# Designs tried in a protein design run: designed miniproteins, single chains, continued (2). Part 110

Each design is a single chain, and the fold is of that chain. pLDDT is the mean over its residues in the fold that is shown.

## One batch from the design tools (miniprotein)

Design m7831
Fold by ESMFold2-Fast:
Structure m7831 (fold): chain A 80 residues (1-80)
Amino acid sequence: SMKEYLKKKEEEMLEKVKAKDFEGFREILEEMVKEKVPLEDINEIMDKVVEELEKENKFEEAKKLAEIYHEVLEKREEEE
């Protein structure tokens, strides 16, 4: 189901970020965009991951995620 898919992607993204694997995080985000996951669902997952990092005072990691998110979305629009 979509709900199970989104939960799994949220967990995978958080795991990658905690492992300092920002390229793995980018790949998951790019896959979701390519699979045409609704932007509202992607944003909800991103907000949850960033909020979790900020609660742990991991502001540098949260900033990197925001930068990757903007790069992936901007590149997608420019290539289409």
Scores: mean pLDDT 80

Design m7832
Fold by ESMFold2-Fast:
Structure m7832 (fold): chain A 65 residues (1-65)
Amino acid sequence: VFVKITVPPEHIDEVKAIIEKYGGEVLKVEGNTIYAKIPASKYEEFKKDILSIPGAKVEEVPITE
């Protein structure tokens, strides 16, 4: 699953740690936005952890072919 995570800059390192925890991969970081690939089997647990971060938002990225 490809995701776009918007988070305050001070929490970027926490988001990266959560991505690694669930076996995901950080694809790109732009300011306060992180693009990542998360295993579909881990996505629900990942989403729960991300939403525990103050100000964090997580959105699935549509795959534009």
Scores: mean pLDDT 78

Design m7833
Fold by ESMFold2-Fast:
Structure m7833 (fold): chain A 71 residues (1-71)
Amino acid sequence: MEDVERAEQLEKEAEKNIEKDPEKAYRFYVQAAYLYDRAAEKSTDPELQAELRKRAEEFWKKAEEIYKKLE
């Protein structure tokens, strides 16, 4: 799935930027979470949908943690 592949790439970019550019890391995690949610909505496989939503939730939590530190 194109969205999943892109989300995995954005996850790696976010990890690289956590310390040196947390605002950029936040944006990458938000984009990755969005893409996982979108991939889940398009999937017809309930098992895959559950996995993709779980990954999206994980990245939304990581983004929220970074956001709290930026305030």
Scores: mean pLDDT 81

Design m7834
Fold by ESMFold2-Fast:
Structure m7834 (fold): chain A 74 residues (1-74)
Amino acid sequence: MKVVLSDEEFEAMLAGIRETADALVRHAPRAAALAFLEDAIAALKEYQKEHPEHAAKLEETIAYLRALRDRLLA
């Protein structure tokens, strides 16, 4: 993914991903929540390869999504 975002837009994107993940984990079927988490983690890893300047914030969000996934798999 080769998208350039402002810091504010980037933070808003990460917040939106976390909010969507939380809502799906809470309200959606487990399979749908897991599919979203795996897709989001993969997309954020791809973004990190192209934008190392955002690595720390991307790692925080990826770790958050991985923790939600691990809870669903337990």
Scores: mean pLDDT 79

Design m7835
Fold by ESMFold2-Fast:
Formats: C-alpha cells, structure tokens, sequence
Structure m7835 (fold): chain A 64 residues (1-64)
C-alpha cells in the first residue's frame, strides 16, 4: 500500500541518519519527525519525500 511505502521510506531515512550522525539532539529531532510524518496523510510518495526533505533541512539549520 502507499502508506506502507511511505512508512518504509521514513524508517529507512531515520535509520540512515542514526548511523551517520553523532549529534544526539539531531537524532532525537529526526526520530520525532519520523513519527509525526507517519501520522500525516500524503497523496503520493513524492509528496512525502518533499515534506521529509524540507523538514530535515529545517532541523539541520536549527541544530547547526
């Protein structure tokens, strides 16, 4: 289903960030973002990717 594909995308990105990042605050914010995005309704994978990308950029700017 579309929802499963979106959830898998979010989980894969969160796990990647957990493996490459050492900043605990960044990791915690990304985990919270993943749970928030899984609760949102998206009409497509592209919409979910765009939302995830934008929100990750915002978190990175705030933690830097």
Amino acid sequence: SLQKEIDDLIDDVVKLIERVESNQEFIERVRKLGEELKKEKFDSLSEAQDALSLRLQEIAAEVA
Scores: mean pLDDT 84

Design m7836
Fold by ESMFold2-Fast:
Structure m7836 (fold): chain A 73 residues (1-73)
Amino acid sequence: MLDERIDAAVDRYAAEHGLTPEEREEIRKLVRDIVKAMGREFTDEEIDYLVRTALDELRFRRYYEKKEPPPPL
């Protein structure tokens, strides 16, 4: 039930935003890990927020790796 909601949300974002299979799987794992750690039911909106947050974090890390680290402040 909860896993199906997570999978549905991830699938929608993957299709709409052109995610790679690797990005899709990492987002799914991250969201599932958070949900499992909290041990409670989540609303569809909460799951969507987790998926978006995971996607943003993953893309930010990939963008950081593609570029030389910024000069030290």
Scores: mean pLDDT 72

Design m7837
Fold by ESMFold2-Fast:
Structure m7837 (fold): chain A 80 residues (1-80)
Amino acid sequence: SAAAKEQERKRKEVLERLEEVAERAIKEGEDEELVRKILEKLIEAYENRQQSIELSEEEKKIVEKMDEIVKEEAERRRKE
């Protein structure tokens, strides 16, 4: 169906963006295993349409780092 194809496309786009932000966080020195674990939780939350996810303090720091990367990319584009 058209709705199923649209959801598949949007899912792929979200997964690709999340993976890019995760790879950037790892490149900037964050723990790869912890970042991958957070990425999995974020993907599951997206697929299950969850409004919030339960995170440990360590996982919250990784999410904050990923959010910082998104903000830095937005600010860079604004200045260019």
Scores: mean pLDDT 74

Design m7838
Fold by ESMFold2-Fast:
Structure m7838 (fold): chain A 84 residues (1-84)
Amino acid sequence: AEMAYRGAKRAGGEEYGRRAYEGALHAKNAKTLTEAIGGTLRAIGEVIEAAIKGGLPLSSEPAQEGLKGAAEAGKEGLANAKPT
């Protein structure tokens, strides 16, 4: 969750960092596959929006950090939620 926050904050500012953090936390703490996927997609979306608003390419270091953070949180949530 923290990596998604840092990346999004560096790309688009604190509000995007906070939103990405919330999505990543939701993904990481998911009890179901739907929650894990939903939280991950939300965190990814906030990082992408942050990069666009910040005028940065998705290949930029802050955007990549945020996207990796979102993916890590989603992976943890999926492992805890199991396949079904």
Scores: mean pLDDT 79

Design m7839
Fold by ESMFold2-Fast:
Structure m7839 (fold): chain A 74 residues (1-74)
Amino acid sequence: LSPEEVAELLRRTYRERLAAAVAAGKITQEAADRLLAIYEEIAELIAQGDWEGAEKLEKEKKEEMEKIMKEGRL
């Protein structure tokens, strides 16, 4: 897989998972939107071939993502 193909797969996977979680009443739309924004930033770095930057961003955003999941849990 090319970096662009990996990024597209990541975007599609998280969009589908978050949409399903909202539809199932497990998480708020606001929390899903915030999580998706973070995954989009990570996917953009992957698309550029910046795997180290993507890993760094994921680590930096870990606490924020945990907070979003806790606040958005229904």
Scores: mean pLDDT 83

Design m7840
Fold by ESMFold2-Fast:
Structure m7840 (fold): chain A 90 residues (1-90)
Amino acid sequence: MKSEEEVLEELETVKHLLRDKLDTVEKYGKTLSEEEKNKLIQDIKNEYEKILRRFEEEKKSLDEEFQKKVEEKLKEIEEIVDEIIAKLKA
């Protein structure tokens, strides 16, 4: 099983990658076709669901303090995903 620190580091890595994707969408998203935007939205939603399922399961083996930190990071990830989708729909 992964340590608490490993789980949090993996979440931070995921958050960083999503922030990079958000930056790319902010710069280039409006140049994408409707088909490309819809595909990217679906890909992001699918990836987020996988992330959420994985870390919800992983947090069950952590102490209460680290469970709260995981919940906070998952909320931050959700906010980034929502922002990416909003920018692609705009």
Scores: mean pLDDT 81

Design m7841
Fold by ESMFold2-Fast:
Structure m7841 (fold): chain A 74 residues (1-74)
Amino acid sequence: SPLVEGLRQLYDSMVAAGASAAQIAAALAWAASQTLPPEVRERVRAILDEGVAAGAPDAAFERVLALVEEHLAS
C-alpha cells in the first residue's frame, strides 16, 4: 500500500533526522488523515496521544502502522 510505505518512509526519515516524538506523531496523524475514514483517523490520533502520554511513543507508532496495515488489508 502506498500509504503504509509512505508512513514507514516518513517515520524512518524523521527518526534519522532526530525529530521529536511529538513531531513524528503530528506528521503520521496528518499523513493518515489524507486517505483513511474519520473513525480510523481518530483511532490513530488517540493511539499516538495515549502512547506519548504514557512515555511509550515508539510502541504507539508501531501500533499505528499495524492499524493502518490491518485496515487497508480488510
Scores: mean pLDDT 75

Design m7842
Fold by ESMFold2-Fast:
Structure m7842 (fold): chain A 82 residues (1-82)
Amino acid sequence: ELLEDNRKIAEALEVISRAIKKPELTDEDVQEVIKALETLIEIAKKYGGDPEVIERLKEMIEKVKTVKSGEELAKLLREFYA
């Protein structure tokens, strides 16, 4: 289970990494990023993650819904880790 969850984390991060390299994000790209972030939230909850980190991930999902480019996505990710 832990190894499978680590694989899911790696896959979610890969989806996000590919999206930030795109000059333009389609609605499908945005939905894939949202799904990846939701996966990270579920795993964080499963392992007793910090509620403030979970809340920030939820806030990022709301902001990602309005993103139109990989550059905008990268900016949001930088703000999350600041």
Scores: mean pLDDT 80

Design m7843
Fold by ESMFold2-Fast:
Structure m7843 (fold): chain A 82 residues (1-82)
Amino acid sequence: HMVEVKVYGDGKLLASGTFETPEEAIKFAEEVLKKYKPKKVRIVLKHDGKTLTVEADSPEKAIEALKKAVEEGIFNKTIKVE
């Protein structure tokens, strides 16, 4: 199944995309956040019927948490980073 990603910044949907792998979806999210540079980030990743949500007060923290969660197979959770 394809991986869907939605990237939100400061309460607005910045971009969305569909990819074959979580790694491609993460790379897309990194590029979106580098372009828009929001203060608050929410990323929603859907893969194989599972949803992972990451919320952070910076792009760097959001991507770090997203990469770690995907690597560890953590899904059906919301991860909030300080």
Scores: mean pLDDT 85

Design m7844
Fold by ESMFold2-Fast:
Structure m7844 (fold): chain A 91 residues (1-91)
Amino acid sequence: MTTEELIVEAKSLLKEASDHIAATDPAETSESTLAKEIAAILDLSVAITALEEGDYAEAANALSAAGDIFSDLGLLNLSDRALELASQARE
C-alpha cells in the first residue's frame, strides 16, 4: 500500500468510526465507554497526522492503539481494519 493509499484508508476508517459514535446516544453510554470511543478517535487522528508527517512508527502505534480500543468496545470490523493499517504502516 502506498502512503497516499494508507492515508485515504485511515481517513475512511476515522469517518466510519466518527459516524458510529455520532449514532450512539451519549446519555445512554457509560463514561468509560465514551472515554474509550474518544480515545480511539484521537488515536486515529494522531495516526493520520503521523502518516502525513512521514512518521510511520508513530502511525503504526496509534493505529494499533485504536484497534485495541475498538476490540474492547466489540467493534471488531473497525478493530480489524485499524490493525491491518498498522501492519501496512510498519512495512
Scores: mean pLDDT 80

Design m7845
Fold by ESMFold2-Fast:
Structure m7845 (fold): chain A 69 residues (1-69)
Amino acid sequence: SADQLLARASGLLARAYDAALAKNIPVDSPIVLRINELYNAAVRAVRAGDFESAQAYLAELEELVKELE
């Protein structure tokens, strides 16, 4: 559902910022900027009803968050 995809996006963004803080990675670093780009793209796709694109953006976001963690 849209609510579940939005909850997943928000959870991944929170995990990314927690990891960045723990590792002293600047919020303007290329990896954090890319994470924000993917989060915004996923949210826009969900709101547009494009769940296929939303899932693809969330998968890429999850991989970057795992790399940051």
Scores: mean pLDDT 88

Design m7846
Fold by ESMFold2-Fast:
Structure m7846 (fold): chain A 108 residues (1-108)
Amino acid sequence: MERTVRLLAELLGISQSTAAEILRGAAEETRQALENGVPTMESASEEDRDRLTFTAAGMLAAGNLLTGDYASAELALKVALEAAKKIEVSESEQKGIELIKAAIEAAR
């Protein structure tokens, strides 16, 4: 988890705190889009919407985990897991979910 924040901070020449805030900002924008519904997604298939929900919720879970918001990370992970039941997930995506879940459980 910290590796992503460190890599982003190093690549952009910024602090790890600033990198975490950027990731949280992206996660918050994704959360708002999920809650409000994006009109551009009305023409997408149900499977495409579920895939986008899975990806967005996964990014929200990771972003909130990196910023220490474990309650929001758990909520986002739950949304991602529900979407995952409706789509085919790759082995890499499944491993990513399990790493996020383990990190949240370890932080409790």
Scores: mean pLDDT 66

Design m7847
Fold by ESMFold2-Fast:
Structure m7847 (fold): chain A 73 residues (1-73)
Amino acid sequence: MREVTARYKDGKNYVVVTLLTDDGRLLSVNIEYLDEDGKKIADLTELSDLSLNQAPLEELQKKLEEIEKKKNK
């Protein structure tokens, strides 16, 4: 199993996305919302009720790219 983590700035807070993969398959997605001190203030995974079987990897990739673009420009 492999864990890939990406952190994006949202105003003064941060969105942390953790992808758990095994043999190129996406097993789970955890999305956490952190304050400016890095303290968890919300777990967004619970809000999304996200089913990995119904969510295309391409759509997740687009959301990650949007957050990445928002961070850079």
Scores: mean pLDDT 61

Design m7848
Fold by ESMFold2-Fast:
Structure m7848 (fold): chain A 97 residues (1-97)
Amino acid sequence: MEEERRRKAEQAIRKAQDGVETAKKLYDEALKNPEKAKQYRLEASRIAKELMDLAKEIPEVADELNKAAQEVMDYLRKIAEVNSKYLYEKIKKEKEK
């Protein structure tokens, strides 16, 4: 493993850990601010994509990165549900008046 590749692998593992923690925080924020859930969902999506792209670039840690990406995608799904419920309630409220 080249020195650059080793550094990238170590940084990728840290990004995976930070990404999962960030996705969890984004979900908590989406629950508090449903109107911002769309932005939080896009951020979680970017994190998952970055981890999946890194897994393709750095096969040595692909399993760890893919596992983290799946955890981020689980939070993404939860954030998407918050966003969908918010939009549904907003549309229903506007339609009723």
Scores: mean pLDDT 83

Design m7849
Fold by ESMFold2-Fast:
Structure m7849 (fold): chain A 70 residues (1-70)
Amino acid sequence: PEVRLRAGRVVETIETPDGIKVKVEYRDVVLRDGDSLEVLSTEFETRYPGPDVERENKSYEMLRTIERLR
């Protein structure tokens, strides 16, 4: 079985007239049972901050921990 994770890290804060936006570095990753972590892509996306960004940051921290166990 495969588990896909999307992890995001805020790399820049952008001030706009309509409010603050954040530039997020996303990593799409596949975790395979009994095998290694595979990074599929790295992309940048600008969006409003919120609970989704917080959740994505937790995923990023989890991926960092998994990478350290390699």
Scores: mean pLDDT 71

Design m7850
Fold by ESMFold2-Fast:
Structure m7850 (fold): chain A 85 residues (1-85)
Amino acid sequence: SRLDELLEALFAEVAPLLSPAQRAELERLVNEFRSETDLDRRLQLLRELLGLIQRALATSTDQAAVQRIAELLRRLQEELARELE
């Protein structure tokens, strides 16, 4: 789906900004999110994923990467809003 494609693109852009420990945490959260069927748990995992991404962006000096990630987050928000129709 488009949502899955946007999530894949977002994770690929974020991964280089992360420490090895943060990358392992991102991979764990992504795998849990993809296998989870409970909506409340999926929302909790999404909040944890977004928190990790926001912390990575706050410490990054790569402005071009930050801009690409911000655009992907915007597209993700638009796709989520569309799915809630």
Scores: mean pLDDT 77

Design m7851
Fold by ESMFold2-Fast:
Structure m7851 (fold): chain A 83 residues (1-83)
Amino acid sequence: SFEERIEEIVRKARELPSLEEMVEYFVREMEPLMEEARSWPEEEQQKLLRLVAEAAERVILEYLERQSAEEAERFRRERAEVR
């Protein structure tokens, strides 16, 4: 199902190291799904859009948390004395 395809895309995107790569992967993999959805009833399209938006938000939030942690890590290293 398209739900399984979205879950697979999310799982793989989560493993990517940069926001740029995550976005590129999402766009590339979602394009075929969105194209197929053009011929679907509005209710099915709406369901797909909700799943995509929810998945994108989740992945971006996880990346932002990791980014903030890395920036904090660099700040700590700059402030801390060399061990």
Scores: mean pLDDT 72

Design m7852
Fold by ESMFold2-Fast:
Structure m7852 (fold): chain A 97 residues (1-97)
Amino acid sequence: SMAEQEEIKKQQEEIIKITEESLMTKLGIKKETIEKARAGDNEAVEEIEKKAEPVYEKLKPLIEKYEEEAKKLYEENNEKEGREWLIKALRELSELL
């Protein structure tokens, strides 16, 4: 059961990663820029932030609602449900772009 929980976590984290990459691609962000940002390239992070800023401002109320729900699930120590919820939220945000 512990090995099954770890496998589910890895699968959920990979889905989150892929969904985030898909969302960023819709914003016109190149995969290479995403990979550099994840590796700690501050210039790549700034490029992503600049491209995301107009979308963030437009979707701010929805993003803030999603962040509050994620925080609540994290505080309730429901990490698996929190990751499931994050996947759903990222997919819904992707459909709006």
Scores: mean pLDDT 75

Design m7853
Fold by ESMFold2-Fast:
Structure m7853 (fold): chain A 84 residues (1-84)
Amino acid sequence: SAMEREKRVEELIEKLESPDINVRIEAVVELAKIGDLRAIPALEKLAKTHPDGAFLLRLLAKAAREYGKEELAERAEEILAKLP
């Protein structure tokens, strides 16, 4: 259901703050599969504040395209283009 998807997205966004890079990678791939735009502000923050954040945002963009989530992919690519 939509409510179950909302809870899943929230749990995955929390996992993006995990100290384990493998947990973060898994969370990014699952967020890309879901295609929910709430992933964007979380990954943008990581890209600006964590050394692996830009890698995770690139992974989101690529995986989102592979799963046909074009709006999510485009929004992630826009942020990547503006990163220093």
Scores: mean pLDDT 85

Design m7854
Fold by ESMFold2-Fast:
Structure m7854 (fold): chain A 83 residues (1-83)
Amino acid sequence: MMRLPVSEEETRRVAREAARKAIETGEIQSLVLDPTDPELDERLVELVKQVAEEEGLIAGSTVIDGKWRIQLMTPEALERLKA
């Protein structure tokens, strides 16, 4: 599980690292954002989703215990979850 930084530049780096790892391993990558400012938090989550989309990945997000959780996976990994 990777923690997202509060910087857009660093968030792009972490998102790209997670995307690469998801592609190379075929495993679901999980990112967690500790709550800061709701507007910033939402923007960082959308930034991660944009990076995932650029890399051809599926991204899902939810809030658990007040923290944003984002999962990145290949379409092939999603199909394996259905099996």
Scores: mean pLDDT 77

Design m7855
Fold by ESMFold2-Fast:
Structure m7855 (fold): chain A 87 residues (1-87)
Amino acid sequence: SAELEKALAKADELIARTQEHAGKAVEALKAGDIDAAIAHLDKAIATAQELAKVLASIASDPRAAQGLAATQEGIAGLQALRDQLKA
């Protein structure tokens, strides 16, 4: 359906944005800039949470449900890394 196609397009956009922010966090970590790494992780977490909401709206589709589970695991990993950097 047109609504499913729009949701999938939005999911692809949010995946790309999450990867961009996560990549910038890794670059900041390699540079020793912990504050910048945390800021980029916060943005990655926010876009991943938005992705989870989009996928949840179409979770009657098994692939979207699987993507939601993977996204939730990814969010937990990003949050754990952020907490580690704040300690």
Scores: mean pLDDT 90

Design m7856
Fold by ESMFold2-Fast:
Structure m7856 (fold): chain A 92 residues (1-92)
Amino acid sequence: MSEQAKELKALEEEVEKKIAEGEKAYAQGDYATAAKLFGEAAEKTKPLLELIEKGLQENPTVTATSKYLLEYFGGRYEDSSAKAKEAAAKAA
């Protein structure tokens, strides 16, 4: 409904899609593609985490949803970064 909410949802869906595609590539033995996809997911989540953290500092009264998003994307960043590193090692 709001354009900002649509953009955030689209980004979340894109990150989840890249993780799913990376896991599929990994399962098929395509470690180079898996590493790229997991890396892209991690790179997309990092700037979003920084924006959410900055928003929390500027508007602490809206922290409940922002903290949930920070934990969610933080977990996705950590998981994607670890999987990208593992897949890259297998591709080499």
Scores: mean pLDDT 74

Design m7857
Fold by ESMFold2-Fast:
Structure m7857 (fold): chain A 106 residues (1-106)
Amino acid sequence: NKEELIRLVAGLLGLRAEVEGASKELQEILRELSENPTKELLEKALELAEKEGDKVTAETIEALLNEDKEKLLEYTEKILKELEKHGWPKERLEAVKKKIEELLKK
């Protein structure tokens, strides 16, 4: 279920990109990833995040590409905390976290 994991993580990164004021290009590619979770789009999103100095997005995408479950959990928690600071409801963020943790167990 790698595609569902990529969709959820890309969705969180896209929300973070919007609240942090990332480029329209980065916001768009993360949205495309949440709809079409391909390796090519992951690699393009990584390149763009690195170019823009978005370390959180870059390292999260690297963890997706490398299937690094420990780093994915670490960066997911960082993203969720940033979204909570921007007024996202804690209960909704906890539900997404639980779903990602369940997908990472396989």
Scores: mean pLDDT 83

Design m7858
Fold by ESMFold2-Fast:
Structure m7858 (fold): chain A 80 residues (1-80)
Amino acid sequence: MITLTIIDDDGREIVVDLDSSLTLETLVKNLGDQFGLDPSKIKVLVNGKEVDKSTPLGDVLEEGEYKAEIKGDTISITKV
């Protein structure tokens, strides 16, 4: 289980528990629907490096707690 604390541009926080088999593309689509972002324009960074959105979460994140900061069209994921 991967826990993300998602922080948007307005400082709003949402905590979600995710399966490691979930792709970054699915996550981006869900966040786009929730925060009004265009999923096709979103870039995902893990520890400051851009990752392919077709990648499963479990391939880039270990089980545990992470922060996902949304800033414009970028989602930055870091371990807490």
Scores: mean pLDDT 81

Design m7859
Fold by ESMFold2-Fast:
Structure m7859 (fold): chain A 66 residues (1-66)
Amino acid sequence: MKTKTFTYAEVEGAGPSPEARAALQKAVDDFIKELGEKAEIKEERTPLATSPSGRTVYRVKVTVTA
């Protein structure tokens, strides 16, 4: 069983920065491409802080398994 984990920060409703999202998506896509279409993706969100606007900041952990 092969597993790869990626982590990034996300503000509720805003998502990660464009650069962080692009880097993460590329890494996930490259990993899935290497393993083929049978890879399973699991996302886990952990609240880290609350922004001044009242929105939650999450740590998003993406686990890809094949």
Scores: mean pLDDT 71

Design m7860
Fold by ESMFold2-Fast:
Structure m7860 (fold): chain A 79 residues (1-79)
Amino acid sequence: SVPSREELRERVARLTAEAKARLDTLSPAEQAAVAAQLEARRAAMVAYLAAHPDLPAELRFMAELMVEAIDELLAYLRS
């Protein structure tokens, strides 16, 4: 069955928490490399969303949820 938006938010939140735990095991240099990769992925996704204003609502929701997750991970790495 197709997951609900609530289920998707819960899954992404859980995966984000797991990602934070993994980041805590990395050196500062490795964390900086991950931050650079996340910033590049975020920029590409934001550009894609801007280029596709007619994107189906379900795909837009998922993409926006992923951008939110990346922003949370970047904020965590800067804290």
Scores: mean pLDDT 88

Design m7861
Fold by ESMFold2-Fast:
Structure m7861 (fold): chain A 67 residues (1-67)
Amino acid sequence: SSETLDEIIKLVREGRFEEAQELLLTKMDSATQEKITALMLERAQENGAVLTPEDIIEVLEEVKKEG
């Protein structure tokens, strides 16, 4: 749900990556997890294989916008 994505985004902003990952794996369905992974890989390729927390947040916000 969008509430769960908001919580994950908040955890990433706070640098709480382990908690963000746990919430993603336990609360999000496989299709949403696959979408997030695909977008993160695409962004990493565009940015020389480095993802910042800001890049991760942008991916999560894009997934939230798509539904």
Scores: mean pLDDT 79

Design m7862
Fold by ESMFold2-Fast:
Structure m7862 (fold): chain A 97 residues (1-97)
Amino acid sequence: MEDEELKKWMQTYLKLSEEDAEFILRLARASGLSNEQLRERLKLLEEHSKLPSDWKQLIMLGFFSDEFLEEIRKKGIQTADEVLDLFFERVEEIRKK
């Protein structure tokens, strides 16, 4: 998947600005994520129609890392709602520090 295609998708479905979409792409590259992996993670958030207000900080902290996917697998999480519950659990842990 091309960077421009993913950026346009984020602007359309997540209602992100071009600057915010570029920021997410940059952070994903720093975290070692492919465009395909990033889209898969973000699509789970899109299905619930919004991102949390602090989503930029969460992405900066490597939340969409391979470690997060490994935790999903280890816990046997099968649904988007359970993935989001785990996501918000990590959000709360980060906010407490």
Scores: mean pLDDT 62

Design m7863
Fold by ESMFold2-Fast:
Formats: C-alpha cells, structure tokens, sequence
Structure m7863 (fold): chain A 78 residues (1-78)
C-alpha cells in the first residue's frame, strides 16, 4: 500500500526534472526523471499522505511568469 508520495518538478527549458519520494509498504523509494514540459508550469509540488482513515492530497504549482503559487487540496475517506 502506498503511504505517501512527495514529488517536485522544476522546468529545465522544454523539459521538467521531477524528483519523487514514495513510501510503499513501509519502504521509501526515491526516483528522479525528466519529462517533456508542454504546460506553462515553472514548478510543481505534489503530496499525498495516508492518515488513518483518510488520504490527503495536495498539489501546488507555479505558472511561468506568475508570482503566486496555486494550490489544490483534497481529503478522501479510505
């Protein structure tokens, strides 16, 4: 079972470098990868955490040319 995910992406030209840390079955796994960045996104942060009977989701992103982070959060029952 996935317990938490933390990922951060940063624009590098036409690509985005993503670093992700996933905790699954009590084990932490780190990954870094590069994807095409077709969206006008400068930076993005994604967090998911399981907390007892709930799963918490949080996404924060900074658009190119923007000075303010946009945030979306959700809490779902398990």
Amino acid sequence: MIESIKAEGVREGSKMRVKAVVTIDGKEVEREFVEDNTEPIERIKVEMERDGDKTKYKVEYLEVGSKEWKREEAVLPV
Scores: mean pLDDT 77

Design m7864
Fold by ESMFold2-Fast:
Structure m7864 (fold): chain A 86 residues (1-86)
Amino acid sequence: DEKEKKQEELILKLIKRIEEVLLTEEIGSGDDETQKKVQELLLNLESLSEKEIEEKIDEIVEEIKKNSAVKRKMSEEARKKLREHL
């Protein structure tokens, strides 16, 4: 099924992009809005076009980066120092 394979590929891409951002930005708990958007995307995959799915993935990644930068900018250096001691 071409559509099923396409959706699976897009889900995997979304997961990998989120993982990459989490590893680089160290996003904490409390980002309920981003989690809700991920769930909404997954629930609506069958009704969305490939372009719409890609745009939603980009929006989620951008929101994660903004939340990381704004909420964690002051603690970023402290976290880097902690990792250096490990």
Scores: mean pLDDT 60

Design m7865
Fold by ESMFold2-Fast:
Structure m7865 (fold): chain A 54 residues (1-54)
Amino acid sequence: MSKEELERETELGVLQIKKAVYELIAKKNKDTDPALAAQAQAEIEEVTKKIEEL
């Protein structure tokens, strides 16, 4: 495995964890804090974009 391949796999793993955390925040706060849920959705979109660029 090349250094670039290992770094890409590590970054992908971190981004997938971040996406899961933001999805949980969005789900938990959908009814109680819509502004926080909307912010979490924006973060999900950014993380998804970064995953697609890997």
Scores: mean pLDDT 81

